# Designed miniproteins, single chains, continued (2): the designs that were tried, part 82

Each design is a single chain, and the fold is of that chain. pLDDT is the mean over its residues in the fold that is shown.

## One batch from the design tools (miniprotein)

Design m6844
Fold by ESMFold2-Fast:
Structure m6844 (fold): chain A 58 residues (1-58)
Amino acid sequence: MLSEEEVASQEVREAQAMRDAGVPREDIREWLRRKAKEMEEKGWLLAAENLRHVERTL
């Protein structure tokens, strides 16, 4: 299984790929919010914070 940092990096890359593919910013933000919540529920607080930061800067 991937580490917390590796999972966070993978999700950030997915968000960047969605943006580059022309997915609406609001859809990417919704996806990131859901992923951040999932990470928080797992206790991966650093991963969740990284995803929330990407959401805020989108």
Scores: mean pLDDT 80

Design m6845
Fold by ESMFold2-Fast:
Structure m6845 (fold): chain A 94 residues (1-94)
Amino acid sequence: VTLTPLQKAEEYINKAIEAARQGDLDTALEYLDKAIEYIKNDPSLTEEQKQEIIDILNKAKERLRANPDLTPEQQENIILGAYIFILNILNEKE
């Protein structure tokens, strides 16, 4: 049993959530970048799904960068919101 790139991307999103919860914005952004790279490399996702997921993650990163004074709770909620949208895309398999 080997983790898929998608499962690795989800692992990094969860690590980003934990880093944000601890107030470590730079580490959270690094983990989001790693998640994006794993999404790009997953052969089970369509190009449309990859583009939509990458766009969601990039919007979350830009919101975090634009607002460095966000509380840890606010940073966590931005990443959690992005993750919920991503899960909805993954569950709409066609």
Scores: mean pLDDT 83

Design m6846
Fold by ESMFold2-Fast:
Structure m6846 (fold): chain A 70 residues (1-70)
Amino acid sequence: SLLEQYEAAVDDFVKSLTDQYGLSDEEAEEVRNRLLGRVRDIVASETDPEQQLELFRRVLMDTHKEIVEK
């Protein structure tokens, strides 16, 4: 399903952040759970696939900025 594809992308993204920034297992799990919650909200509220993808990209970008700017 589309939701499963987004969840897989979240897992890949969190792994990438962990590899680049040295997140602990606990920190990585917190980020993962936050992103999965945001993905589920997007999929539940937005039915347009192009808009879902744009919102998902923004969530990933904002999460990356939060980690690098702190």
Scores: mean pLDDT 82

Design m6847
Fold by ESMFold2-Fast:
Structure m6847 (fold): chain A 89 residues (1-89)
Amino acid sequence: SLEEVIEEALRELEERLRTLPGLSPELVEELVKLVRDGLEEARRTGSLDPIERAHVRALALMDEAGASEEAKLAFVAEVARLVARFEAA
């Protein structure tokens, strides 16, 4: 189901972010929550715009927290994979 795809993708995102140096557990939790909320709104509206807004906000939070370019690129790659799965579901 779409719900199972979302939960699996969010779990993989969280696991990946937790392996990155310099990201606090609190920041990882906030990033995952932003992406989850964006996906839930996208599912309700049929638009990807909520996911794009969540992505922009997440990158701003990472930048404010002093996250490395490597961490930000990893986040972008994981969100891209997640969006591809969401669109295919």
Scores: mean pLDDT 83

Design m6848
Fold by ESMFold2-Fast:
Structure m6848 (fold): chain A 95 residues (1-95)
Amino acid sequence: LTPEEKRRIAEDSVEAAIGNLEKAIELAKTDPKRAQIYAVAAMLHLAIAENYLEYVDPELLKRLIEAAQKLATVPELKDAGESIKKRAEEMLEKV
């Protein structure tokens, strides 16, 4: 993979993780089971981005951390939100 391709994969993966978290937040109170599926999708996209860490935009990780924190305020999604937040914070420390 070229550096440009790696950067695009990193950017697309973090953006996809943010989008899935935003969808999870939207559904968290009305459909927690479906919200959890979106949270899992966010975790998978974040795992892809972690393989291209040097190309990850710190500002996108900060947005992801904020979204994960919002999800964690919902009792039924607290563990998922906290887990995603912790992983993103660990990634931010390495960038």
Scores: mean pLDDT 88

Design m6849
Fold by ESMFold2-Fast:
Structure m6849 (fold): chain A 66 residues (1-66)
Amino acid sequence: GTPLLVYLALGKISIEQMNTANINVRNVFTMNRNSSRDTLFGLLRDALVKSGVAPGDAEKIAKIMV
């Protein structure tokens, strides 16, 4: 999404990290469409961290997405 593109433009993540994060984020939303915002936040944060995004940046991006 837009937050990941901004982080790429700032040089904080790689193109490969952005592509992996976009896939993982899309999968979280697709599989968890009936989940609460709090549950989605945790799942999105964890998906971003697993994609190689720094934990602090992952938390900020996940907050924007929920």
Scores: mean pLDDT 77

Design m6850
Fold by ESMFold2-Fast:
Structure m6850 (fold): chain A 71 residues (1-71)
Amino acid sequence: MTELLSEAQKAFSDGDYEKAEALYRELLKLNADDPEKQAFIHLLLSRLYAAKGDKEKAAAYFALAKQALAE
């Protein structure tokens, strides 16, 4: 898990948003039963979509992360 997260964050830092998105989606699948980890990954996806200029997806994933953190 930690290695895959590091690869995803490196892809994001390198501007490879397609690779970062794919790796974040894989992390969601691997953590389907862990709401706290899913919330964190939703926050990362929100940042990714914001960087890509996709305001609607960025807001949607931020809302998912915020909802999980409020519980």
Scores: mean pLDDT 80

Design m6851
Fold by ESMFold2-Fast:
Structure m6851 (fold): chain A 66 residues (1-66)
Amino acid sequence: ALKAGRALAATAELSGGAPTVTLEQLRRGAEIGGVDAEEVVRRARELSGSDTATGQQAVAAIEAAS
């Protein structure tokens, strides 16, 4: 979805293109993209078990929340 793409692009910019992002960067990226940021963070935490997520986990969380 267009919103998912925007959220991912924003998250990548906030992380400086790092392979792992913080849940706070993910939340901000989701907000910029217009997806449910709390749902994205919740799903990413479930996938990672930590306060950081891999790029693949971030993609999965954003798409699931979109």
Scores: mean pLDDT 78

Design m6852
Fold by ESMFold2-Fast:
Structure m6852 (fold): chain A 67 residues (1-67)
Amino acid sequence: NAAEAQRTADAIATMVRRSALAAGVPEEKAQEIAEELKNRLVPALTAGDWDAVDAAMREAAERIRQA
């Protein structure tokens, strides 16, 4: 359901934000990447679209690499 998707997306976004900070990304940029990821994950998880989930995770990783 949407509430479960939101909770899952929040947990993943929190982990990604911590990972970005550990990689030396500034806090404001890490927060931006986490919010962008969360916005992509919620609809993908709600729809069960695992290709979209994978794409969102790859985009977040690339954002961290380029930050």
Scores: mean pLDDT 84

Design m6853
Fold by ESMFold2-Fast:
Structure m6853 (fold): chain A 94 residues (1-94)
Amino acid sequence: SAEELQKKYDEFVAEVNRLSREAKAKGNGVLTPEEWIELLERVIELMKKLEAPEEVIELFRKAKETLEKTGDIEAAEKLFLQGLMALADYVAKA
């Protein structure tokens, strides 16, 4: 239902924010490529639990693949933000 989806989305956003804070706290406030990959793996697993559309999950997979192949944090961050926006749009339309 829409209420259950909204609750799961709120829990997901809280968890992503917690993971991001924990990763930043381990260093100088900047995520390394390896820390970004760990965060993205956990985000992808949370997306699967939410039963998010494959198109949304694919944006996070592309972000992870970009980091694994190139180490390009800026490109990966742009894909990650696109994924979050696509998820927010999906939840808003439910």
Scores: mean pLDDT 77

Design m6854
Fold by ESMFold2-Fast:
Structure m6854 (fold): chain A 72 residues (1-72)
Amino acid sequence: SDMDEARRALDEAERIARQAEKDGNKEGALEAGVAAGLAGISVGVGKIAGDDRFAAEQARRALEQAREAYER
């Protein structure tokens, strides 16, 4: 489901942030961490509103931002 996709994307974004922190990439870790946090809030709001598509879209954007931050 879209909500399961959103949860997986959020979990992956959080893992990327933790990996950046372990690698000493402080800027990448902060940027990815903030993106994951904001996506988590958006996913929660989408779930409460019954908008699984919104939740999935926000989580995917956060994952893309986290990946981009980590690749720097």
Scores: mean pLDDT 77

Design m6855
Fold by ESMFold2-Fast:
Structure m6855 (fold): chain A 87 residues (1-87)
Amino acid sequence: GPELGVGASTADGGSGSDTGYGIEGAQNWARKAAELAMKDAGIEGKVRVGASTPEGGSGTGTWDGVEMAANAGRKAAEQALKTAGLE
């Protein structure tokens, strides 16, 4: 939930569970897609889906380049998970 805002979708994309492909596979795929989107936008691993903190860049609104890239990656991951039937 939004209470945490961080770690909801970890950089590891499922915490190293390699046997839960139905859900873990979709989350890992979404995480990779978001990382690629952010890399394409020029962030290059500075943020990961769900690894962005509630204190980091959500309340200031001054970092256009970083904020836009992070937002694009997050949206891509959410869309991927929705498409996979998770959310």
Scores: mean pLDDT 49

Design m6856
Fold by ESMFold2-Fast:
Order: sequence, then C-alpha cells, then structure tokens
Structure m6856 (fold): chain A 72 residues (1-72)
Amino acid sequence: MDKLEKEIDKELAEMRKIKEQSDEDTAKTIDSLIKRLEENLKKLKEEGASDFDYEMLLGIAQVVVGVMKTIL
C-alpha cells in the first residue's frame, strides 16, 4: 500500500516536471491529466482499496508518462 502510493506519487512528480518544461497549451493538457489521476488516487484512499487497485493505477500512470516522453 504505502510503497505503491509512493510510486504513484513519483509518476505524478515526473508529469509535473514534463509540464514545467512544456509550452502553456501542453502544460494545461498535462495539468488536466494529473488532476484526473489525483482524483482516482483520492478515491482509492477513501474506499480502502486493495493493493491490486493501486497497482492498476500505477500501471496507468506509468503508461501516461511513457506516452508523454515519446510525444513531447
């Protein structure tokens, strides 16, 4: 649980770094994606979600970062 949450936070931090290096329009798109992932993480914390649910969210965050690094 705690380890998975920290790994998700690392992926969110990477997205914020990419956002800071991006133009204004790209930064707005990245900010929207960060907020959606943060909302999902908050729901998992509130619902007492399983390790599997956190692993799924981490996987999604990793794919998003990978795509951003490829296209930006």
Scores: mean pLDDT 81

Design m6857
Fold by ESMFold2-Fast:
Structure m6857 (fold): chain A 67 residues (1-67)
Amino acid sequence: SEEEKRRRIRELVSRYTGAEIAAIGGETGAELLERQGGPEERIEEERRLAREFRELAERYRKEIEEL
């Protein structure tokens, strides 16, 4: 139904937004660590996690577009 579709869109938008925020946080955290001369392994881990959240956000975006 249209009501079920709207509810699903709201749920996916919430999840998408959360994944986007997490990705931005990881990207920003990695940048700040790099500027401070932080450990390369930690910088790489933050960037890896940010990429995973970007991929997750893209999956939610596609699900929204297919509804």
Scores: mean pLDDT 88

Design m6858
Fold by ESMFold2-Fast:
Structure m6858 (fold): chain A 82 residues (1-82)
Amino acid sequence: SIKEEILKLAAETGKKLAELLEKLEKAKPEEKPKIRQEILKLFEETIKKLEELKEKAKSEEEKEFAERAIETVRRDKEIFES
């Protein structure tokens, strides 16, 4: 189901984000810009994948679930950029 694909994507993205954030915390100043770019790219790629899943969703419930997932990732990106 679309909901299962969204949950799987969220779990995979969350794991990758946690690993990159830990790497950023421990990184030397010269390494941080590259890691920050990798994190931003991860957010953008995840949003695009979620938008594609939303377009494939046939029920309003699945579309709403996808929209909430998109909003969550957008919020996480905004917090990271702040």
Scores: mean pLDDT 87

Design m6859
Fold by ESMFold2-Fast:
Parts: sequence; structure tokens; C-alpha cells
Structure m6859 (fold): chain A 55 residues (1-55)
Amino acid sequence: KEKWKLTEPDGTEHTIEMSKEEIKELLDEQKLPYEEKGNTITFTLGGAEYTLTKI
């Protein structure tokens, strides 16, 4: 499984273990807009920006 660092708008960081495909599927199911740039996925939740970076 791939490891990703989730950075919240306040700078809080979490490590998650999901594939890129699983992350994109989850974001699509939640109807959250996202941008994929290589090993980085940026999405908006409640008007705030979250970033996922592959480790």
C-alpha cells in the first residue's frame, strides 16, 4: 500500500495508507473537488484546502 501525508489547513499532518486510486474514489464519492499533480493531491473541504503528498 502507498503512504501519504495529509496536511490540514491549520498545518496538522497525518499519515494515511491508501492507494492513489482509493483516495481519488473516496474524494469523488464525497463530491470534493481535487487537483492531481504527480505525487500530490490537493482538495477542498468546507472551503479549506487539504494536501496529500505521497511519501
Scores: mean pLDDT 82

Design m6860
Fold by ESMFold2-Fast:
Structure m6860 (fold): chain A 83 residues (1-83)
Amino acid sequence: FVLTDEERAALEPFIERISTVKTVEEVEAIKEEVLNSSAIPNHLKTALLEELDLLKENIDHEDTEVYVASRLRLIGFLEDLRV
């Protein structure tokens, strides 16, 4: 992916917050910020929202490994967008 400096700057706060998120409400807050962001291209919004939905589904999962895997997947997705 070729990101502009503006797009890269817009993704930085999300990467930081996702690294520390622990609750469904925090994921929902990030999802709303992504939906309302004009700096993130629509095609990336769709992909990012899909990954956030997967994290949200697994954040309350009884198996901690499932939650950790979903979180790492989303962080990896965001890091790949920055490169």
Scores: mean pLDDT 68

Design m6861
Fold by ESMFold2-Fast:
Structure m6861 (fold): chain A 95 residues (1-95)
Amino acid sequence: MEEAIEEAAERAAEAVAETLREAGIELSPKQREHIRELARRALEALVAGDEDAAQRHLMELYRWLVTEVGASPEVAARAVEEAARILREAAEKLR
């Protein structure tokens, strides 16, 4: 279970990094780790059935991408949507 959560969170972080790279933004290793941690928390909330907590973690990721990383709202939204898709698919398999 925990290993599968970590693998899905890493895939979500990779999808976010890929979306940002297409927009000309490269993430530091520490920034990638922060995204992975937020993705892990969102996935744990989804597995537990806590949709409100999952949405809060995804919204925190969106805000952080806009304010700290400097992504445009459109790029940040696209990155979060891809991460959410990966995490929801993983949560369904882990339930």
Scores: mean pLDDT 86

Design m6862
Fold by ESMFold2-Fast:
Structure m6862 (fold): chain A 65 residues (1-65)
Amino acid sequence: SREQAIKYTALNIDAIALGILAEVERKGDDYYVYAEEPDKEFLNLLEGAKINAEKVGAKLHFYKK
């Protein structure tokens, strides 16, 4: 649906933003985010991305290096 497409687009925008600040890997419907020293701005983006992922049935995994 159009609503699902909009939600998926929001997730992709978040993934691009996270990829500027950290290492991001996609495996199917799962996103893996790796960072050594996540600051408050990064953690806020990460929480938004997790919410957007859940809305489209995807999962976002975060691992601190």
Scores: mean pLDDT 73

Design m6863
Fold by ESMFold2-Fast:
Formats: structure tokens, C-alpha cells, sequence
Structure m6863 (fold): chain A 64 residues (1-64)
């Protein structure tokens, strides 16, 4: 449903904001920018499951 898609999108955007903020605190501005662009690109295409998976895998790896 549209409501479920909106809720999922909002959840991904909140998670992305947290990961991006942490990467920037670590001085990883280029990594943060690339991650943000990739995830937002998937969201714009309606590929919410892929956006969530990409953020989980790449975001977690970049934070380590």
C-alpha cells in the first residue's frame, strides 16, 4: 500500500541520515556522499528493498 511504502521510505531515510552523520563525524565525507547518492537513487526509482539492503550492507561496512 502507499502508506506502507511511505513508512518504509521514511525508515530508510532515517537510517541513512544516522549512518551519513556518523561517517561525516569520522571524516568520511566522500564515502557518506556516495552512500547517500546511491541509496537516494534507489529510493527515487521505487526500489525500497534494494535501498534498505544496500544501506545495511555498505553502510555497516563503511562504519567499521
Amino acid sequence: SAAEEAAKRAEIERALARVVATLREQGKDDEAARLEAAVRGLIAQGRLDEAATYLETEGTRLLL
Scores: mean pLDDT 88

Design m6864
Fold by ESMFold2-Fast:
Structure m6864 (fold): chain A 72 residues (1-72)
Amino acid sequence: MADIEKEIEKLRKKLAENPDDIDALRKLASLYYQLGKFDEAIELLEKVLALKPDDESTKMILETLKHEKALY
């Protein structure tokens, strides 16, 4: 959808200015997941965990995405 594509472009611009923006990384990962781009979503969430290792929510989402990719 155009709205998701616009949000992705906006988030990519934020990350171009600040590559370590955890909120932008998480939002972008969520949008890629909605589009079925699991590899891209996983990569972004792994970067979030590298920056914030104690983020339990991100760990749980990442494990779920890795399992879904393995099954589908």
Scores: mean pLDDT 79

Design m6865
Fold by ESMFold2-Fast:
Structure m6865 (fold): chain A 86 residues (1-86)
Amino acid sequence: NREKIVNELIKETEEKSNELIEKAKAGEISLEELQKIKENFKKLKEEIDEQVKKQNAYTENYKLLMELAELYLEKLDKAIEILKKK
């Protein structure tokens, strides 16, 4: 059950991030919007990191959340690159 939930979260994150790439290819999202999304997401990640650091709460859930955050940021970078090449 736990492994199934983890796999579903990874799949959902991949599907949502792939939608951003498709929007970039179609010209439905601007470079400025993608850069704002990335900046806001980075700030959120840093805030979560600081809270976990204060509580020494390095749980499996935190580790998974950080891995999903990195995957999402990688896909955002790919979408930004697509728009920059035009």
Scores: mean pLDDT 76

Design m6866
Fold by ESMFold2-Fast:
Structure m6866 (fold): chain A 79 residues (1-79)
Amino acid sequence: MSVEQLVEAAIEAIEEVRRKGLMSEEEADEAIERLREAAAAGASSEELGRLIVQTLNKLDDEGRKAFLEALNRRVAELL
């Protein structure tokens, strides 16, 4: 999986969680912007992983489950 594929999968997972009402519009926009900025700056998979973990830490248990399920589903489609 490329860095670009990981970023798109994570952005799509954030959008799904936002659509379910498990994340605010502001938090979703901030998380997406951070991921795009990091990718544009040449961030490593490790750095992107840290940003994903920070996004998870902002979510409650239901939001974390939904995000992980959405991310895993999208990642599986890329493998």
Scores: mean pLDDT 81

Design m6867
Fold by ESMFold2-Fast:
Structure m6867 (fold): chain A 68 residues (1-68)
Amino acid sequence: MPSRVEIIERIFELAEEAQANLSTLSEEQAKELRDKIQRAVEAAKNGASVEELQEILDEIEKLLEELK
């Protein structure tokens, strides 16, 4: 199980990757991706559990793979 710090670092990496992909995605796909990343960032700020953060990150990572 990744540490909370590792998960937070992953969120920042995915946010940066999402921004790079926004111009290649449809408007609807870009909005979905932004929304999920926003939720992950908010959960991290709100002190969400490692398990909760990992679940959100897994969903974002899967979405990024499916959108390509």
Scores: mean pLDDT 74

Design m6868
Fold by ESMFold2-Fast:
Structure m6868 (fold): chain A 67 residues (1-67)
Amino acid sequence: RERYLEIAQRLLSLTPEELDELIAKLKGGAAVVARAVRDGDITDPEQLAEGLKDHPEIVEALEKALA
């Protein structure tokens, strides 16, 4: 739980410029999630964390890109 919430909160705390840099590093579902955050389609970290728990490959890609 904590892992998914931390990733969700980190994504939502990024500036538009930081999100654009992150999106450039991502592909597939992880890029789609980052773009949705960038475009304001995802605003709730709890809801994003709940979605991420069912997609470990997206979580891994996001964690790697955020490191």
Scores: mean pLDDT 80

Design m6869
Fold by ESMFold2-Fast:
Structure m6869 (fold): chain A 84 residues (1-84)
Amino acid sequence: SLEEAKERALAGLEVAERDVEELEREAKENNAPEEVFEALEEARRTIEEGRERVRAARSVEEVEAIMRETTGRLVEQGRRYVEA
């Protein structure tokens, strides 16, 4: 159902948010460069945008498309973070 798809998607985004919080804590402990914190802020924005889009979605197909886009953006951002 649409409700189940949204619940699953929002749960996934909550996990992603906790992962970003963990990375931010580690970045602070290791005195990471500014570029790392900029990447983490971009990830937080991506997650929040995804969350808003999932909540507004009108079909399971739309939820799936939003999650593919959001996950793809987070993976790309994560690659830039590791190479920073």
Scores: mean pLDDT 85

Design m6870
Fold by ESMFold2-Fast:
Structure m6870 (fold): chain A 74 residues (1-74)
Amino acid sequence: SLLERIEELRREAEELSKYDPELGKKILETVEKAEEAARRGPESARALVEAVGLVEQAEKMIREAREKIEKKKE
């Protein structure tokens, strides 16, 4: 489900915040927006599309954050 995926992304963002608090916070804000849009989905197809787009954005941010952390490596 979309909400389950959003919850997974929230956990990943929280883990990343241990390495990069500022980036983790930014990703978490995107995840929160995705959840808000998903909650509006039952009443609006536009909100559902918005939620999917925000999930894709959060997934991209998490991938880029992991690459950044890997390169920084202490």
Scores: mean pLDDT 80

Design m6871
Fold by ESMFold2-Fast:
Order: C-alpha cells, then structure tokens, then sequence
Structure m6871 (fold): chain A 72 residues (1-72)
C-alpha cells in the first residue's frame, strides 16, 4: 500500500549504514513513495528524518529528500 511505502521511507533513518539508508530511500521512491506525503503517523519523511538527526543516516537522507523536492 502507499502508506507502507511512506512508513518505509520515513524509517530508513533507523539504519546505522548511511549508504544503505540512501539506497533504500531511492528504492522506495522508485516504487512510488511520495517525498511530500505523510506516513501513518502524519509525518513526512523529511519531518521524521529531522526528528532523528542524531542518527548517522539522517543527514544524507535529508539531503536526498531535499534534492528530490521535499518541503519543510
């Protein structure tokens, strides 16, 4: 479902491998995840990544999402 893709896109920042997190985010977006749509918790992927800036994958995922048109 679309919400499953959006939840997946938000949760990539839980990865301790930043390269794997970025690759998974690109895969989910290729499958139809919307960089600006909210997940099941009402947060966009960008908002979720910004809340998790302490994670090593957060900064590269935030940069990817911004490059693809994610809005604050």
Amino acid sequence: SMEMLQDGLSYVVRSEDAEAAVAKARELIAQGADVNAPNSSGLTALQHAERNRDKPSAAPVIELLRELGARA
Scores: mean pLDDT 80

Design m6872
Fold by ESMFold2-Fast:
Structure m6872 (fold): chain A 74 residues (1-74)
Amino acid sequence: YTDPEKSSHKSETFDLKNTEDELPSEFSLMQKTEMYLMRNKDNESSSEYDLLSSLMITQDKDTSEDSRKSSLDS
């Protein structure tokens, strides 16, 4: 962690400052990938998934949620 001038990875396991010292690369990459995937999926409307989900929920649930059907009719 220390060594601001050399920028050298000299972190030893002797440091028990909670766990990771030399292996942060893989973890960071995973996080970034997950975030990107989530964002991309959210941007995509996934019409098929929404339709299926709605159909299943509609069978047991009624129009209690704010549906867009009332948006136009006041």
Scores: mean pLDDT 50

Design m6873
Fold by ESMFold2-Fast:
Structure m6873 (fold): chain A 84 residues (1-84)
Amino acid sequence: GEEYAEKAREAAKKGGEKGGEIGKEGAETAGKAAEKGALAGGELDSGIGAGVAYVSGGSAGSAGAEGGREGGVEAGRYAERAGR
């Protein structure tokens, strides 16, 4: 049970380690752009702000994080649920 989840989390750590490093760099850059877009869009409507933030920062961050996210999120989600 829990031990199985622990091993899954370890695998996610190793997978996320590589993807996280790439995603972290990309997310930092994308986050900066998304914050600016969301902040400006928030002046009008939350929905518009969300769309602007997504289009501005989501793509850049997604590309970097997706490699490690695929394995990391899956295993991390499993460990989170089982470790609960």
Scores: mean pLDDT 48

Design m6874
Fold by ESMFold2-Fast:
Structure m6874 (fold): chain A 94 residues (1-94)
Amino acid sequence: MREHLDLALRTLGEMTGAGIEGLRAGDREGAVEEMQRIRDEGVRRLRELGAPEELIEAVQRAGDRLIEAVAAGASEDELKRLVVESARELTDIA
């Protein structure tokens, strides 16, 4: 369980980092594409490791929320707040 949660949290952290880097570069579309790739890879790895379906669905929902925020032009501070909220939700599920 802890190993699955650690991977889930790492996935959201990497997505947030990619989002921030892309926004700083002025490339919102590239940021979204990289975040989608990180999310899909993280979800695939969680499934390979036999993570609970509830955790996989929670990662997908949190990831989609972060991607939508970046696509909508969210600030770095908003993304940091969203990832903290998402991390808390994942911890409560696991």
Scores: mean pLDDT 84

Design m6875
Fold by ESMFold2-Fast:
Structure m6875 (fold): chain A 67 residues (1-67)
Amino acid sequence: TRKRAEELARKGLEEYNIGKSLLDNNEDPAFATGLILRGIGDALEAYLLDPKSPEAIKAMEAMGIKF
């Protein structure tokens, strides 16, 4: 539902941003990559649940995913 999509989108964006920050600073690249992939997965799931969610669209755009 819409609320679940919003929560997943926020979680995915947060995971992605943390992972990207760690990777940019050469801090635990394996863990950072895992967080980035998990964030992308959560954002995609949010978009599939509600493609019209502003939070899901914003998260995917921030990750460079475009349709």
Scores: mean pLDDT 80

Design m6876
Fold by ESMFold2-Fast:
Structure m6876 (fold): chain A 61 residues (1-61)
Amino acid sequence: MKITRTYTFVADTEEEAQRMVEALKASLELNGDTVVDSRVEEVEIDGEKKWKATVTAEYDA
């Protein structure tokens, strides 16, 4: 059975968000998970400009 998990986190800069995505992708792949999607987008949270990162992975259970 395939299970899909989505990880979301927020960073103060695009570069920080991209580094977090790369670190998470590497960690998930080392655990045998397959990263199927990843994105970084600009968002506003509580009136402040932030960067939202999302990583979606699948694994067999």
Scores: mean pLDDT 80

Design m6877
Fold by ESMFold2-Fast:
Structure m6877 (fold): chain A 89 residues (1-89)
Amino acid sequence: ATNRAFADAAQRFAQSTTPGFSSSFETPGERVTLTRLSDGEYRIEVDIDGWSQVVTLRNGQLVSNESSDPQVLEDDRREAEEQSRRAAE
């Protein structure tokens, strides 16, 4: 699930960095860029097999989500909802 990948990436990024840090991972057909915008705010950019998605997270919560594929947005929204319910106490 795309949203889970973003959540996992955001958690790893949060543990490693200062504001302004950026890191990219690239393989044939895939590119992921993580950018820490400020303390607690992150941007994740994904480009995989000709589709792309950009996600902004604040304090572990989804603030914005844009995708070139409407199905990815719908799947991501459901995944985010499920993860939010699971994390809620």
Scores: mean pLDDT 62

Design m6878
Fold by ESMFold2-Fast:
Structure m6878 (fold): chain A 81 residues (1-81)
Amino acid sequence: GPAAEAARRARYRALAEEFEKFSKDVKTHPLTPNAKEVMKKLAEAYRLMAEGRDIDRAAELFAEVAKPAGVTPEQVRAFLA
């Protein structure tokens, strides 16, 4: 219902803010050169979900982060539905 949807969007907004904060705090390290970029992509994806817009773009961002595990955008969309 509307209350459950509002609570879900609030959680996504909190996650977006947390990952954006982590992206500012993370130090670039030779063993994890992409850590900051990964955090930024997660922040953008959760922000889109919190706003209830562009689920395909959010799925693409999650798939890019999970690419080493062989996850596709289609699988992410199915999970987010």
Scores: mean pLDDT 75

Design m6879
Fold by ESMFold2-Fast:
Structure m6879 (fold): chain A 86 residues (1-86)
Amino acid sequence: LTDKQIQEYREIFKRYDTDGDGTLDYDEFKKFLKDEGTLYKMTVGRGGFQSDFDKLVQDILKKYDKDGDGTLDFDEFLDFLNDPLN
């Protein structure tokens, strides 16, 4: 990622970090992923259930939540965005 792309993602992160605490909790991260639409379309939009999307959000959060606090800080959020779709 370029410095400009990192700054653009920082502004996106701040938009979803409604409390300004420097982290995205489950609900804030889920809202971000739903607004992005890709994972929502791949689960609910293809005849899946809302619970499939909820499980996917939880699985992603667990994968990138390196400190186990149930939230994503900005560095963990960048790791998620910079990981090629695995």
Scores: mean pLDDT 71

